# Designed miniproteins, single chains, continued (2), part 9

Each design is a single chain, and the fold is of that chain. pLDDT is the mean over its residues in the fold that is shown.

## One batch from the design tools (miniprotein)

Design m4283
Fold by ESMFold2-Fast:
Structure m4283 (fold): chain A 64 residues (1-64)
Amino acid sequence: MTPEETELLLKILDLLYKENRPLSVREIAEALGKSQATVSRILRFGESLGLVERTPEGYRVKDL
């Protein structure tokens, strides 16, 4: 993963912690000024790392 993709993942995690609810790809993209395709790709990577999880309501931080 590039440094830029790592920075975006950290921004997504920060947003999810602050909102304290599942967010859709669209909501995250709109909040961060990124494309839905970019956000979806980074979220899939975060999910593979066990940092985020996909629910029917959207993405959230994975509980440890």
Scores: mean pLDDT 80

Design m4284
Fold by ESMFold2-Fast:
Structure m4284 (fold): chain A 71 residues (1-71)
Amino acid sequence: SAELERLAAETRQLIKELKERAKNDPLIIKSLDNLEEMLDVALARRDLAGVERVHQSVLQLKETIEKGEKE
């Protein structure tokens, strides 16, 4: 569906942006790589709930990165 493709594209863009922000943190990059792989699997399965779960995990990681930037 258009909603699944839109959410997946938004999630992929967010992962790309977070990889640039956290480029000097190899553990965060590895976590983002794992989430990107999970996103690709959910997309291949046309699993909207799977894409939503990956999106939520990426948002949680974004908050962790932002907290680290303030400390």
Scores: mean pLDDT 86

Design m4285
Fold by ESMFold2-Fast:
Structure m4285 (fold): chain A 91 residues (1-91)
Amino acid sequence: VTLEDAEELVKRGKEAYEKGDYIGAFEDYVSALLIYEKLRDKVDRQKMLELLDFAIEAAKKVLETGTPGEKKQAEIDIEYLRKRKAELEAE
């Protein structure tokens, strides 16, 4: 797994978001975040913060458009991602 793999996932997530596939966008962004976490020593902190913001925005869209179960999961995901963002900003 490489940083290029993560960049392709971010690109796919952005394309999904533009098409209104907010769940697909969120899943691609989270997959890219997992790659960045594994390669943390090789990733700019700012790139990880930007990706966290993309994932949070996709999850917020799920709160507007999703089913009740998807909305409940999106609330949990947003809280987790915001906490991770705050931890990373404190570094």
Scores: mean pLDDT 86

Design m4286
Fold by ESMFold2-Fast:
Structure m4286 (fold): chain A 64 residues (1-64)
Amino acid sequence: MLKELVEAMRESEAKAYEREGRLELAEEFRNMSDEEFAEYISKLLTEAVDKAIEKGEERKKKLE
């Protein structure tokens, strides 16, 4: 599940760079391991969640 999602996202990023002619960047993303990419995304999500909790926004989302 998580690994499959990470692979799809990584390929999507590489393909976008290929379209722009950024072949070197695309190759770097393809050579990146799923674990490294997942860790990167995980950090971004963790910080986003922490910030939302501090605002109290997550609590209000439940009231919808």
Scores: mean pLDDT 69

Design m4287
Fold by ESMFold2-Fast:
Formats: sequence, structure tokens, C-alpha cells
Structure m4287 (fold): chain A 68 residues (1-68)
Amino acid sequence: AAALAIANANKLIASGNAALAALALPDLIALANKNPANVALLQAALALAKLINNAATAALLSNKIAAL
């Protein structure tokens, strides 16, 4: 569920493991797209995108959050 995905994302952010974050990001984005009103899930995905230095994905997620 979304809460578990957010918790796992926060653990990846805390560990600084960019390689695992890169693997986790697509699934987290897919989950965020299915739950577009879940700001915490979008913010977790944004934080992972920033951790892996994916500026394009970070910009898209920032725009989704701003539209809420």
C-alpha cells in the first residue's frame, strides 16, 4: 500500500543508496499515478528522483504536487 511504499522510499533516502532508489522510483511513480491525491506519495517519489539526480522526473513530480 501507499504507506509502506513511502516508508521504503524514506529508508532509501536515509541510506543514500542511489542505485536502489533508481530501481524503486518507477514502481513508486506508477503507484503515485494511481493515487494522484496522495501528496505524501508524490513527495516521496520526488525525493527519490532528486536523490538519483533525475531532473526531468523531479520537474514532472513537482508540477503534479503544485497542481494539487
Scores: mean pLDDT 78

Design m4288
Fold by ESMFold2-Fast:
Structure m4288 (fold): chain A 73 residues (1-73)
Amino acid sequence: GFDHRRFESARRLRVTGAPPEEVAALARETPGVLSVEVREDHVVVTFVDGRAAALFARRVHEAFPEARIEVAE
């Protein structure tokens, strides 16, 4: 199963394999998001803490099961 808790130490996440603008919309409605960078094929989101990152990762997985989420430092 998907374990969003692995992102609890992350301050920045990169999301690929999902529509960038839809991922960005999820980020904008997630508490603790500091910035969202939309690119052609990916989105980079910066968080106030790892709990916000983990919450966002869970929401991305629920909406876009095929999306790849990675820590971007």
Scores: mean pLDDT 84

Design m4289
Fold by ESMFold2-Fast:
Order: sequence, then C-alpha cells, then structure tokens
Structure m4289 (fold): chain A 97 residues (1-97)
Amino acid sequence: DPEVVAFNEYLLKNRLTPEELEKAEKILEEIMKKLGYSDEDIERRLELFRNDDTPLSIALRWILLYVSEGKNEELIKRLEASSEVFKEVAELVKKNK
C-alpha cells in the first residue's frame, strides 16, 4: 500500500515522544472499539504497539482501515487535536479518503 509506505517514511523522520505515543494508544483503542474488536484483541494490539520499534506503523494501518470504512471525520478531528505530529498524520489520512 503506497500510503502505508509513505507514512512509514514519515515515522522514521518524526518519531513520537512518550506522551504522543500514549495519545496514539488511546486513539488506536477507540478506533478498534468502533470497528467492533473484542477487549482481548484490543489489549493484544496495544501490547504490540508499545513493544514495536515502529509503533505508529500498526496505529497507521488501523487508522487507514478506519478511514476506508468512512468513519474518519471524528478520528481526523481527534488526531488534529492531539499534537502537531498527529496533525500531520491526520493530513496524510485525509489524502487517502
């Protein structure tokens, strides 16, 4: 997926702070809940997110999936409100509508 590749390149240049990672975790959790994932699956995904060397790669795939299902406006608004780094991620997500 060209968008996922572009986002991964962005992550190499703009690594999140611990606070921004915590905000990403919260957003990812809400996305997975809205998509109907079980609490067990959410917990497993969050553990992978925390222990991945590129945690945003997982978060980004879920964000793109959420956007593809047409539930993106609330997500984009929340991303834009979270931090400047996530504001840029939200712009990339918008382009994939």
Scores: mean pLDDT 63

Design m4290
Fold by ESMFold2-Fast:
Structure m4290 (fold): chain A 65 residues (1-65)
Amino acid sequence: SASSYAAANILLVALGIEDPNTKLEEKDGKITIKVANKPTVIETAKAAGELYEEATGGEVELEAE
């Protein structure tokens, strides 16, 4: 939905502020969110990914290092 998409975008912006090394890769409707291996960053990335999947029906993968 539009609301889920807007919420996902807000969380992705917040994630980039909290972790400037956050990287997003998109191919064929699938996104990979790469973040620092920190609990708060991982939780925000998971929330953003879940909202993005709800909004688009696409696939989201989370990778922490």
Scores: mean pLDDT 75

Design m4291
Fold by ESMFold2-Fast:
Structure m4291 (fold): chain A 58 residues (1-58)
Amino acid sequence: NLVESLKYDKYSHKPLKDGYFSPETGISIGKEDLEKHKEKYPNEKLVPLEEGLKYLEE
């Protein structure tokens, strides 16, 4: 389900312990990829990964 998808980085496909989540697209990104993601998708709102989990559950 969506909660499991939040555990993997969109760019590296590695498991994440921390990072960011996009509620609009359902993707997660690690801190290392944050700046690259913002360059490609500057209008996409990102929240801390832990907040993303709560956002999807509510």
Scores: mean pLDDT 69

Design m4292
Fold by ESMFold2-Fast:
Structure m4292 (fold): chain A 106 residues (1-106)
Amino acid sequence: SDFDLYMKILNEASEYFEKKLKEILEKHGLDPNSEKVKALRRDLAAILDRAVSQLMAGKSVEEVRKEAIEQVETAAEKYGLPEDVRKELIKTVEELIDFIAEKIKS
């Protein structure tokens, strides 16, 4: 079913994203248990869930990528993230959107 496909894609994307986010946090010495990082993780998870939902609804990859990047940049500013962390998060989200789009087309 479309719901089963959605859940499978969301789970695979979330697992990969959590792995990458952990690597980024560790590399930059950010405490994963801080309230700021927990809030950032919630905002990023919501951005990913929205991207999956929009791609499943048939929105263009270019539109979803643009919106997701803008949302990540907003989150990075909101939580005062360093430029290098912001760039790595944007790259990770772009790669995930491409992965999700390929899985939906398969």
Scores: mean pLDDT 85

Design m4293
Fold by ESMFold2-Fast:
Structure m4293 (fold): chain A 74 residues (1-74)
Amino acid sequence: MEEEIEKLKKGVEAAKAMLAEQYPELAEEVTKRLDEALEKAIELLKKGDYEGAEKVLKQGYMDSLAAADRAAAE
């Protein structure tokens, strides 16, 4: 459990770093989306829903990109 959560956290941190480099002015919005996805993924992992946790993180990454693009359009 802890080891899996640790790997999820590292993966999300890497994604945050990459997106912050691409969108430094929008880092807050991108970070918010990824943090939300990580929280949901951890809850699913606690329930033993490993596939759901992966889906939530993938969706969170996509939503983060969409949110950054939308914010940049303003």
Scores: mean pLDDT 74

Design m4294
Fold by ESMFold2-Fast:
Structure m4294 (fold): chain A 102 residues (1-102)
Amino acid sequence: MLVPAVVTLSASSYTVKEGETVTITATIKSSEPVAGVEVVDENDNVVDVEKTESKLIGKELTVTFTFKNVQLSDTGTLYVVATGAVTGEQSRGSGVTLTVLP
């Protein structure tokens, strides 16, 4: 039975200083191949981040998102969204709170 992917985040919040790099890691467990993984904000706008995917081991994929040179305007809630290749269903992880300090 194909079920929507489960997106699990390594942390629920990140606090960094302006100009620093923050790395967010998500583990995606899917019964189908994953067509794509992206980061969106609370308004469903895609956030431009560097993405590194691990080799698929069984039905589990680890994706690392690297935010370089974070700005105060990047403060907010982010979501990792995985899209199934067969079903086209989108699955979201829990919200991640990013706090950027001066």
Scores: mean pLDDT 77

Design m4295
Fold by ESMFold2-Fast:
Structure m4295 (fold): chain A 117 residues (1-117)
Amino acid sequence: MEEFQELIELFAKTLYKKFGLDELNELLAKLFQLIEEEDWEGIRDLVLEIARTVFEADEAALAVIDEILDLIFEGRFEEAERLIREALKEGRLSPELAGLLYAVLELMKRKEEVKKE
């Protein structure tokens, strides 16, 4: 839970510096709503749009993000985390994009854990 908060804060600070508070609040609210509703296509569309427009992700980065999201939606969290780490090491993902994907991964893990209790 503590690492999850630090990842959200890091991602939030990056968005705040680039776009300001209103865009940050809107993006976070939308992301939380889509995760709560289990709208996997909505989460995919939002994450890919943020990557493309906010972080200027190239085609290779967008392809890796799409693959990571598929793993997350299938509950394959360990494989998703591994792919994020490998893509970051290879320079296919920026630290900011890795932070975004880690935030999504931690939100999805938390939702699954709450459902099991």
Scores: mean pLDDT 75

Design m4296
Fold by ESMFold2-Fast:
Structure m4296 (fold): chain A 76 residues (1-76)
Amino acid sequence: MKTLAEKYFEKGDYEKAALIALIEIGMGHNVAEAYRVLGDIAEKFGDKETAILFYRKAVELGDKSAEERIKKLEEE
């Protein structure tokens, strides 16, 4: 099942996606996926540096899908 933050990101509602991701991190729920969503949002706004930082945090917390995103931004 997709997280609520992911769902809002897919709808293009980046402000709600970011808010929900921050709430999930604060509550300790879906923390790895929430950091990945924050990385996806940063990438959408062209902030590759911030995107990589959030993706690295997501990988550290167990979201291995964020590792592919880091490679794409750094090495294609």
Scores: mean pLDDT 82

Design m4297
Fold by ESMFold2-Fast:
Structure m4297 (fold): chain A 78 residues (1-78)
Amino acid sequence: MSRLEKIRELLREKGMSEETIERLLELYKKDPELAEAILKEIIVRGRKFTLEEIEEIIRIYEEKGLDAALEYLKKLIS
């Protein structure tokens, strides 16, 4: 619980919308590996993602699995 609260605050500080933050926290509960990969880019590298980009990553994850979602993330950050 405290980890998710800390993540929420850090994402809010980075200027992410509450809607995008909640979608990322839901993803973290479902697949922490994928969520941590996205969070590393936002928190450590200062990258900005739109809600649409986050939703597309989640969609690919749900339809095609973790490896496909990670490949899509890699494409977005290149």
Scores: mean pLDDT 82

Design m4298
Fold by ESMFold2-Fast:
Formats: C-alpha cells, sequence, structure tokens
Structure m4298 (fold): chain A 67 residues (1-67)
C-alpha cells in the first residue's frame, strides 16, 4: 500500500533524523512495532503500534501520513 510505504518512510526519517538512531536501531524498532500486525492491519492500527513501541506521538505520525 502506498499509504503504508509513506508511513514507514516517515517513521524511519523521524527515528534517524529527529531521534538520532542508527539505521539498525530504527529498523529493529519498526520490526518490533509491526511484529504482531495482521496482513489486514489498517494504517491507523500500525500508527497505534508504532507509537507504543517508538514513543512517537500518534498525532505526529498521522500528520506525517496526511497532507
Amino acid sequence: SAEINKLFRAVMSYLLEEKGLSLEEAVALLAEATKGATPDASVRELIERISEVTGVPEEVLRELVEK
């Protein structure tokens, strides 16, 4: 999904640029955040999971996906 790709790209950018994580650390956090996701998981569900694991507020993630 284009929206899911946009979300993952935005999250990776945030973790690398704003939080200063390494690529390996950012990938590990994103993998952990998506570990329990089902194939039919919505963008909203992924935002909630990523927020819980990474500590990035859901509002920030929503703004990064929505223009």
Scores: mean pLDDT 77

Design m4299
Fold by ESMFold2-Fast:
Structure m4299 (fold): chain A 86 residues (1-86)
Amino acid sequence: SADAQIQAVNAQLVAVARAHAPAIEAALAAGDRRAELEVELAVLDAALAVLDAALADPSLSEEAKAKLAEQRAQLEAERARLLEEL
């Protein structure tokens, strides 16, 4: 189902966030704003790569494509805002 396809992609996005959690915590503990922004950018780049791969899958349903494309657009806007801080 579309919901199952969306949930599978969301599980990959959660895994990306979990992989970067130690680096974010270290940057926050150190008060290192530059390191924090660099880790946030890495998370967004990895998340966008996951969404790009998912959207390239021809087996993806129309409903799942629409929802994932919407999520991608939101993350791309967030990435643009983050780059304005650099």
Scores: mean pLDDT 87

Design m4300
Fold by ESMFold2-Fast:
Structure m4300 (fold): chain A 66 residues (1-66)
Amino acid sequence: SAAERLAAFAAATTSSVEGAARLVAQFLRANHEEDNEELIRAVARELARRFGAAEETVLRLIREAL
C-alpha cells in the first residue's frame, strides 16, 4: 500500500521514529495530503510496528510536525 511504502521509506531514511515522523509530515505537506486521516493513521501504524513504538505516540509526532 501507499502507507506501507511511505513508512518503509521513512524508516530506511532516518535513524529514529521522530525523524521518520518528520519525513512523513514533509511528504504529506508536499503532496497536499495533510487532511488524509486514513493515510496518516495507516502510516503511523506501520511506523509504530517498524520502530516498536505505540501508534498513538507516532500519530502525535506526525501531527506535531505538520
Scores: mean pLDDT 86

Design m4301
Fold by ESMFold2-Fast:
Order: C-alpha cells, then structure tokens, then sequence
Structure m4301 (fold): chain A 66 residues (1-66)
C-alpha cells in the first residue's frame, strides 16, 4: 500500500529494517491518527517514530514492536 511505502522509504533513509507487515501496520496507524496529513508530513511522522526505535537500539522493526 501507499501508506506502507512511505514507512519503507523512511526506514531506508535511516538504515533500519522494517518488515512488510510492520510497514503496513505503522502506515495505517499514521493515516488513522493524522487523516488530514500530507504525504510529506506522514513521511516525517514515520521518520520520527523509526528514529525513536533506532535510539532504543533496534535494527529491525517487526509487527510485535508496534
């Protein structure tokens, strides 16, 4: 999905791995929480969330982490 693609692109920029299911789940959560957000804003939100996990020492985000 488009939502998952935004998350995967953010993850690639940060050098963190995200499973397909985790990308879909996070993308859908962002759309649900911020329905009026632009694609640019959603990408920034995804980056902020993934950066948080990176600071916690995670190198791969799985569905269970969400």
Amino acid sequence: SEAAQIVKEAAKELGIKVSDEAAERLGNLIEQAFPDATEEERRRIAKNILEYFKKQGKKEIKPEDL
Scores: mean pLDDT 82

Design m4302
Fold by ESMFold2-Fast:
Structure m4302 (fold): chain A 88 residues (1-88)
Amino acid sequence: FKQHSKEEIKKLPFSERLQYLADYGFEVLNADLATPSSKVLFVYKEEDNRDFVEFMAHWIAELTGLNLYDVSTKVVDKPDIVTLKRTR
């Protein structure tokens, strides 16, 4: 779930918040094109349950400060969409 307070992570620079998510076990796609105005896509595994997907999507949106674009099992290749793909 978390090692640090959500509020502590939100105080970090945007690039460090993305690094925190990468260290937490997400593959971050289009991070080099990311701006605070980008939207975030959460890519979950097909075996993930609905409650887990909803929880993680909200958690990711709050930590990144980005608006949620969608939740999907498929990566979308759009430069204005930061994709967080669950690897663990």
Scores: mean pLDDT 74

Design m4303
Fold by ESMFold2-Fast:
Structure m4303 (fold): chain A 87 residues (1-87)
Amino acid sequence: SRLEEALALLEETLARLEAAKTAEEAIDILQETIRRMRELDMPAWVIQWLEEILAGARYHVAQGKEEEALAGAIAGVRTLVEMLRAT
């Protein structure tokens, strides 16, 4: 199902984010995940949630807070996974 594919993609994204060494890698991972989620025609709220995570990561990088950018990206994706599993 589309939901199962989306969950698998988010779990892959979470693993990649946890392995990321830089905030730049996290931003690249999030951009690719958003692109692939759009290809799956996921509901607008899912795309908006991921766009907000990406915006937060960019904001923290702009403030010199690379560790916060990574932690926020991981937390945001993890929350989305739990929300989708609860549905």
Scores: mean pLDDT 89

Design m4304
Fold by ESMFold2-Fast:
Structure m4304 (fold): chain A 100 residues (1-100)
Amino acid sequence: LSPVQQELLAVYQELGKVMEEAFRAGRLTDEQLARIEALARRFLALASQLLPQAEVDALGARIAAHLAAARANRDDPGAVLTHLTELAALLNEGVRRVLA
């Protein structure tokens, strides 16, 4: 893997770790949400070096929508779980595209 691909994969692993902590706790804290948002921004910045900008912009918009929905529904564990699950699927799609 290139250094950029290695760093993107490391960010992806850290994102998965934070989201898994939230899933196990059945809640999303302000700290966890801020960490997920920061890691998602880093993921998209790295992806922009490896994928066409239009593809990164489309992925980023979908990620932002699910993060906004998770934030808006923080007191609803089912809604948080749904939106974080969809976020995880989008991140996996991005990783698969980068590694293809």
Scores: mean pLDDT 86

Design m4305
Fold by ESMFold2-Fast:
Formats: C-alpha cells, sequence, structure tokens
Structure m4305 (fold): chain A 96 residues (1-96)
C-alpha cells in the first residue's frame, strides 16, 4: 500500500529512537505481507521476505542502541543469509 511505503521511507530516514525502529519494523512487515501476496508470490517466498525484513530491522535497531558488538551483528547477518539462501535457491530451481 502506498501509505505504508511512504511511512517506511520516512521512518527509515529519521530513525532515532527505539519507537521509530518498532514502527518501521511493523510497517515493513505489513508491507511485505500485503505487497508480496498481491503480486502472487508463493507463501514460502513471502515467509522468507518477512523473515529477512525483520532480521534486518532488528540488527539496525541493535546497532543504534549499542546492544550488540560489530562481531555479533556480523554473525547474525551471516546466520540469516545462510539460513535463507538454500530456501531461495530451491524455490528458484523448483518454482512452478
Amino acid sequence: RVAALEEIDELAKNMKTEEDFKRLREALRAYVDEVLAEKGAPPELQEIAREMAEASLELLEAMKTGELSEEELEARDREVLERLRPRVERLREERE
């Protein structure tokens, strides 16, 4: 939805507080769920996109609040990518 996309853009530009990150995460998840479903994306792809978006926002929030070290952020990013990569590759190979 256009309104949700505009809200995501504004929140991304002005992320300063934990509340801003919370709103961004919520809006992004809603956007992924609704837009991908409307485009006819398979449920598995929708799940992958939603998980990726949530992980990215969680890492960004933790970086801003200083809860995680650079090594921990790198490790979590790698874990998310490694977890999602084979599912994306399988979906591309077996898509129907």
Scores: mean pLDDT 65

Design m4306
Fold by ESMFold2-Fast:
Structure m4306 (fold): chain A 100 residues (1-100)
Amino acid sequence: MAQEIMEFLKNSEYEPEFEEQEERLLKKVRELAEKLGLPQKAIDLLEEEVRSLHAMIRAIFALYEYTHHDPEKAYEEYLKLLELLEKNLEKAVELAKKSL
């Protein structure tokens, strides 16, 4: 199952867009955390969490495409989850700063 999901992701026409979105989120989190003066260890942990959460969202996309055979609709659902992740990451970084 996991290997089949990974093969489905690699064959997706949206794979380059997934890579662009991950780099965009990582850059945004790095810049926000640096502006708030978070220590490097906290920035490194936030980057790992972004990668982990994005990987989960990509897996959900792959499962949706695998079950429904509708890559366009799967990508629309991916974008909704991505927007939710981005908003929650901004709040998480602000909360981390307030706790210090």
Scores: mean pLDDT 75

Design m4307
Fold by ESMFold2-Fast:
Structure m4307 (fold): chain A 78 residues (1-78)
Amino acid sequence: SAKLKEQIEKRLKEIERLLEMMETDPEGAKKYLIEHSNPETAEAIAKMTDEQMKEMAEKLREQLKELEEALKKAEELK
């Protein structure tokens, strides 16, 4: 449905923005995630090392790829 496509596009844009911030401003990205997370998640993120932040970015890139594939399948009308 059109609503499902819109939801996928929203999530894709959110992940793209986060990845851009993590590449261009890693400290700002970490602060952004802390500010927009619940207290438990924010505490976990605050304790993350730079290496763990890189691992999270890799996982986000994989999620982005999965969402792009889902969007392609939703848009493909042959």
Scores: mean pLDDT 78

Design m4308
Fold by ESMFold2-Fast:
Structure m4308 (fold): chain A 68 residues (1-68)
Amino acid sequence: SVFRSAAEAVRKGDYDTAILAAATTLASLKNSGENPEARDHVERALDALYAGNKEEAIKHFERAAEIE
């Protein structure tokens, strides 16, 4: 799961990898209209990363991974 990989990247401090993977997948989800719940959680995870809140970002990425 790309979102689970993004959560692991955040845990390792590799934010560029997490942001790139999440943003690329988010763009695809927005264009297709699929999984709006997963999209919402990915957007919240990215907002948390930009705010410096790593724990919130990880939780939202893991939730997105559960929803697919």
Scores: mean pLDDT 80

Design m4309
Fold by ESMFold2-Fast:
Structure m4309 (fold): chain A 62 residues (1-62)
Amino acid sequence: SLLNQFGLALLHEDPEARDLTIELLKRGEDLTSTLPLLEQLGLTEDPRLKKLLEEWKKKHPE
């Protein structure tokens, strides 16, 4: 359900997409397959999301 909401937010370029990305990272979801979509929407350019993504990568080195 949260992944579906995330997909819809990305599709509609909703500001909620950033908050949903944070929630998915907190839950330990693998966002590798969705990174290209995040990049196209400019979400990976947000400094706060960059910090969270770097911390997520450190927690999931496998």
Scores: mean pLDDT 67

Design m4310
Fold by ESMFold2-Fast:
Structure m4310 (fold): chain A 74 residues (1-74)
Amino acid sequence: MLEILRELAERLLKLGVPRETVAEVLDVVASDLPISEAVKQVREILEKAGVPEKTREEAVKLVEEALKQIDKLK
């Protein structure tokens, strides 16, 4: 799990997502929410932070991939 969160954080930072926003996204991903609920909350966090639409869509895809990987570890 920690390795998945670390890789997700590095990829989000490379996309230009602010450090504080990345921390909020990681908290949601680590909260053990259903994938659909976590994706919805992440999308709202990114939109509120003013992340551009193209970057936001790419970030959401990375989050969904990370959530699916975490779900397989259960």
Scores: mean pLDDT 82

Design m4311
Fold by ESMFold2-Fast:
Structure m4311 (fold): chain A 87 residues (1-87)
Amino acid sequence: EYIEFSPEEVVEMLERILEEAKKYLSKEAVELIEEAVERSKGKSLEEISEIISEMFEKLSKLPEEEVKKFMEIALKVAKEMAEEKRK
């Protein structure tokens, strides 16, 4: 089963990632994620995908340890939201 997220659900995912990022990541990483959240509000899935891609490109310039932590947070949030949507 392929879980499809709405634009609003993807924005919610980014907001949940931002909340976790504020606890564990640098101010620079938090600012990049916050920018992506604000830019994604009211956008189509295609536009949000481009915003997320740009955010990942900017985050990839940070130290590897921080990028790894961001990916762990993003995967955890995505998995939790997919599980919520199934049930």
Scores: mean pLDDT 81

Design m4312
Fold by ESMFold2-Fast:
Structure m4312 (fold): chain A 98 residues (1-98)
Amino acid sequence: KKISTYLQAAELYEKLGMYHEAALAYFKAGELYEKLGKYTEAADAYNKAADLALKAGDRELLSKVTDKQIDLFFKLVKEGLDQGKSVVEAFGLASEKL
């Protein structure tokens, strides 16, 4: 799948010190995971994208990634609540993933 290509590219860019390109690749992987409803995997990808965008000094990309992380956090909380978990449990599970 296209996600595997973005993840492989991101790992390669990161090893080469190309933090901007690595951050973009993780960000794209996160968006694709989110479209598939794979919110935990999307959270992992966005966390890496945010860290790498910060290392690159890319404030615009960091802002975009942070907006996605905030949106995803609320989606994870809602998913937990929909599964009958308490507010505290849903919040805790979302916090563990981000």
Scores: mean pLDDT 81

Design m4313
Fold by ESMFold2-Fast:
Structure m4313 (fold): chain A 71 residues (1-71)
Amino acid sequence: MTEKEKRMIDAAAKALNVTPEALELARQIVEEKGADAKTYGRVIGEAARLRPEGQPVTPEHVREAAKRVLG
């Protein structure tokens, strides 16, 4: 994953109201699995979809999203 791709995903996560703890967990899971920027983006996007409207994306949403995206 390039630094530029990481900055783009971080910006999208901020716009989606992802908590710092949720963002760090998503990064840790993606790095542990050796996954690319596309997979990082998919986990963040799925986590945002799983959260209730108007609420921040939490680590619990990221864990569930990671199961769905990564298996």
Scores: mean pLDDT 77

Design m4314
Fold by ESMFold2-Fast:
Structure m4314 (fold): chain A 80 residues (1-80)
Amino acid sequence: SPEGQQVKQQLQQAVQEAQDLVADPSSSLDQIHAALQRALDALGELQRLADETGDPELRQAIEEAVRQLGRIFDAIAARE
């Protein structure tokens, strides 16, 4: 669906922003946290659309985003 594709793109952009911030040593923890919150919000919206539509492409995008977010959380833990 067009809505699903838009939310998928928003999620991908938010995940990329979080990755870029984590990779930048000048980024504050607050900036990283804010970007992660945006990614999690977009993930929740995409999960809602996947549940409503049963679209396997949206479920696949969710699984990919969850894997990327896991790597981001691992990178944040390494900063502790």
Scores: mean pLDDT 85

Design m4315
Fold by ESMFold2-Fast:
Structure m4315 (fold): chain A 111 residues (1-111)
Amino acid sequence: RAAAQAAVAAAVQDLIDAVRALKDPRDATGLLLSATDALTAQARASGLDTLREAAGQFSAAATAASLGNIDLAEQYALLGGQLVSRAPPDVALAAADAVRKAVDAARAQIA
């Protein structure tokens, strides 16, 4: 459980750091939407409400980022990470890995 929580926290912090490093709010929004889509897929595969709720928080973070409110986007992303951490360790690790892969792919598309 502790290892899964650490992996989720690291994935969320990497995403927040990437969002804060971006100068274009559209690029920041794109990264947060890629995380939202990855968590939505994991929620569907697992049937776990906590992952569906986490996807909702990352969607809210994307909306905040699109409005230029990066501090609010960070708060929603951190809450989303806490919700992912409530999943069983194997599911939480899979969700963290899926988010990292989706964000890395989206980051490669940024100009």
Scores: mean pLDDT 84

Design m4316
Fold by ESMFold2-Fast:
Structure m4316 (fold): chain A 102 residues (1-102)
Amino acid sequence: MKEEVEKLIALLSDPDPEVRVQAVLKLSEAPVELWPLILPALEKALSDPDPRVRAAAGEALALMALRDPSLEPALEKALSSPNPQVRFAASGGLAVLKRRKA
């Protein structure tokens, strides 16, 4: 699995946006233990020039946040990002987590 994740992270630099979308979606399916390798790559994908890749990255981060509340500190860090797309994804994930805590 780790080798698969490393290959998928490399595919996020592929010139074909369809390849990058598939890589983002596959990375979101990875086990929680590998998320420290995946999260920086997905955060970079939120800045991708193709809107389909950016949408896929935002969806992946939101779904990951729903699976594991331990992502809350990473989402809070992302709220301080200079990238508004990263901040938007982080605020959405935190809102969902806080509703479940209440």
Scores: mean pLDDT 72

Design m4317
Fold by ESMFold2-Fast:
Structure m4317 (fold): chain A 68 residues (1-68)
Amino acid sequence: MEKATVDVHKGKKGGTVLTKEDLPYVAGLDENGNVVGSFPGEVVGTKEVDVVTVNREKLLGKKFAPIV
């Protein structure tokens, strides 16, 4: 199962850094496996997540959107 590195943002839940389970959506990847785009809020770090948690197909047609 392929993994992706994504930005971790401070949520509006008291400024806490969210895990992949708490994130509304994980950013997509480019062809080199790099994260493309970002979510609102401060980036606190990066985290590896399964590609299955990333809805890349929806990202190609729209702005990055929350999908949980």
Scores: mean pLDDT 44

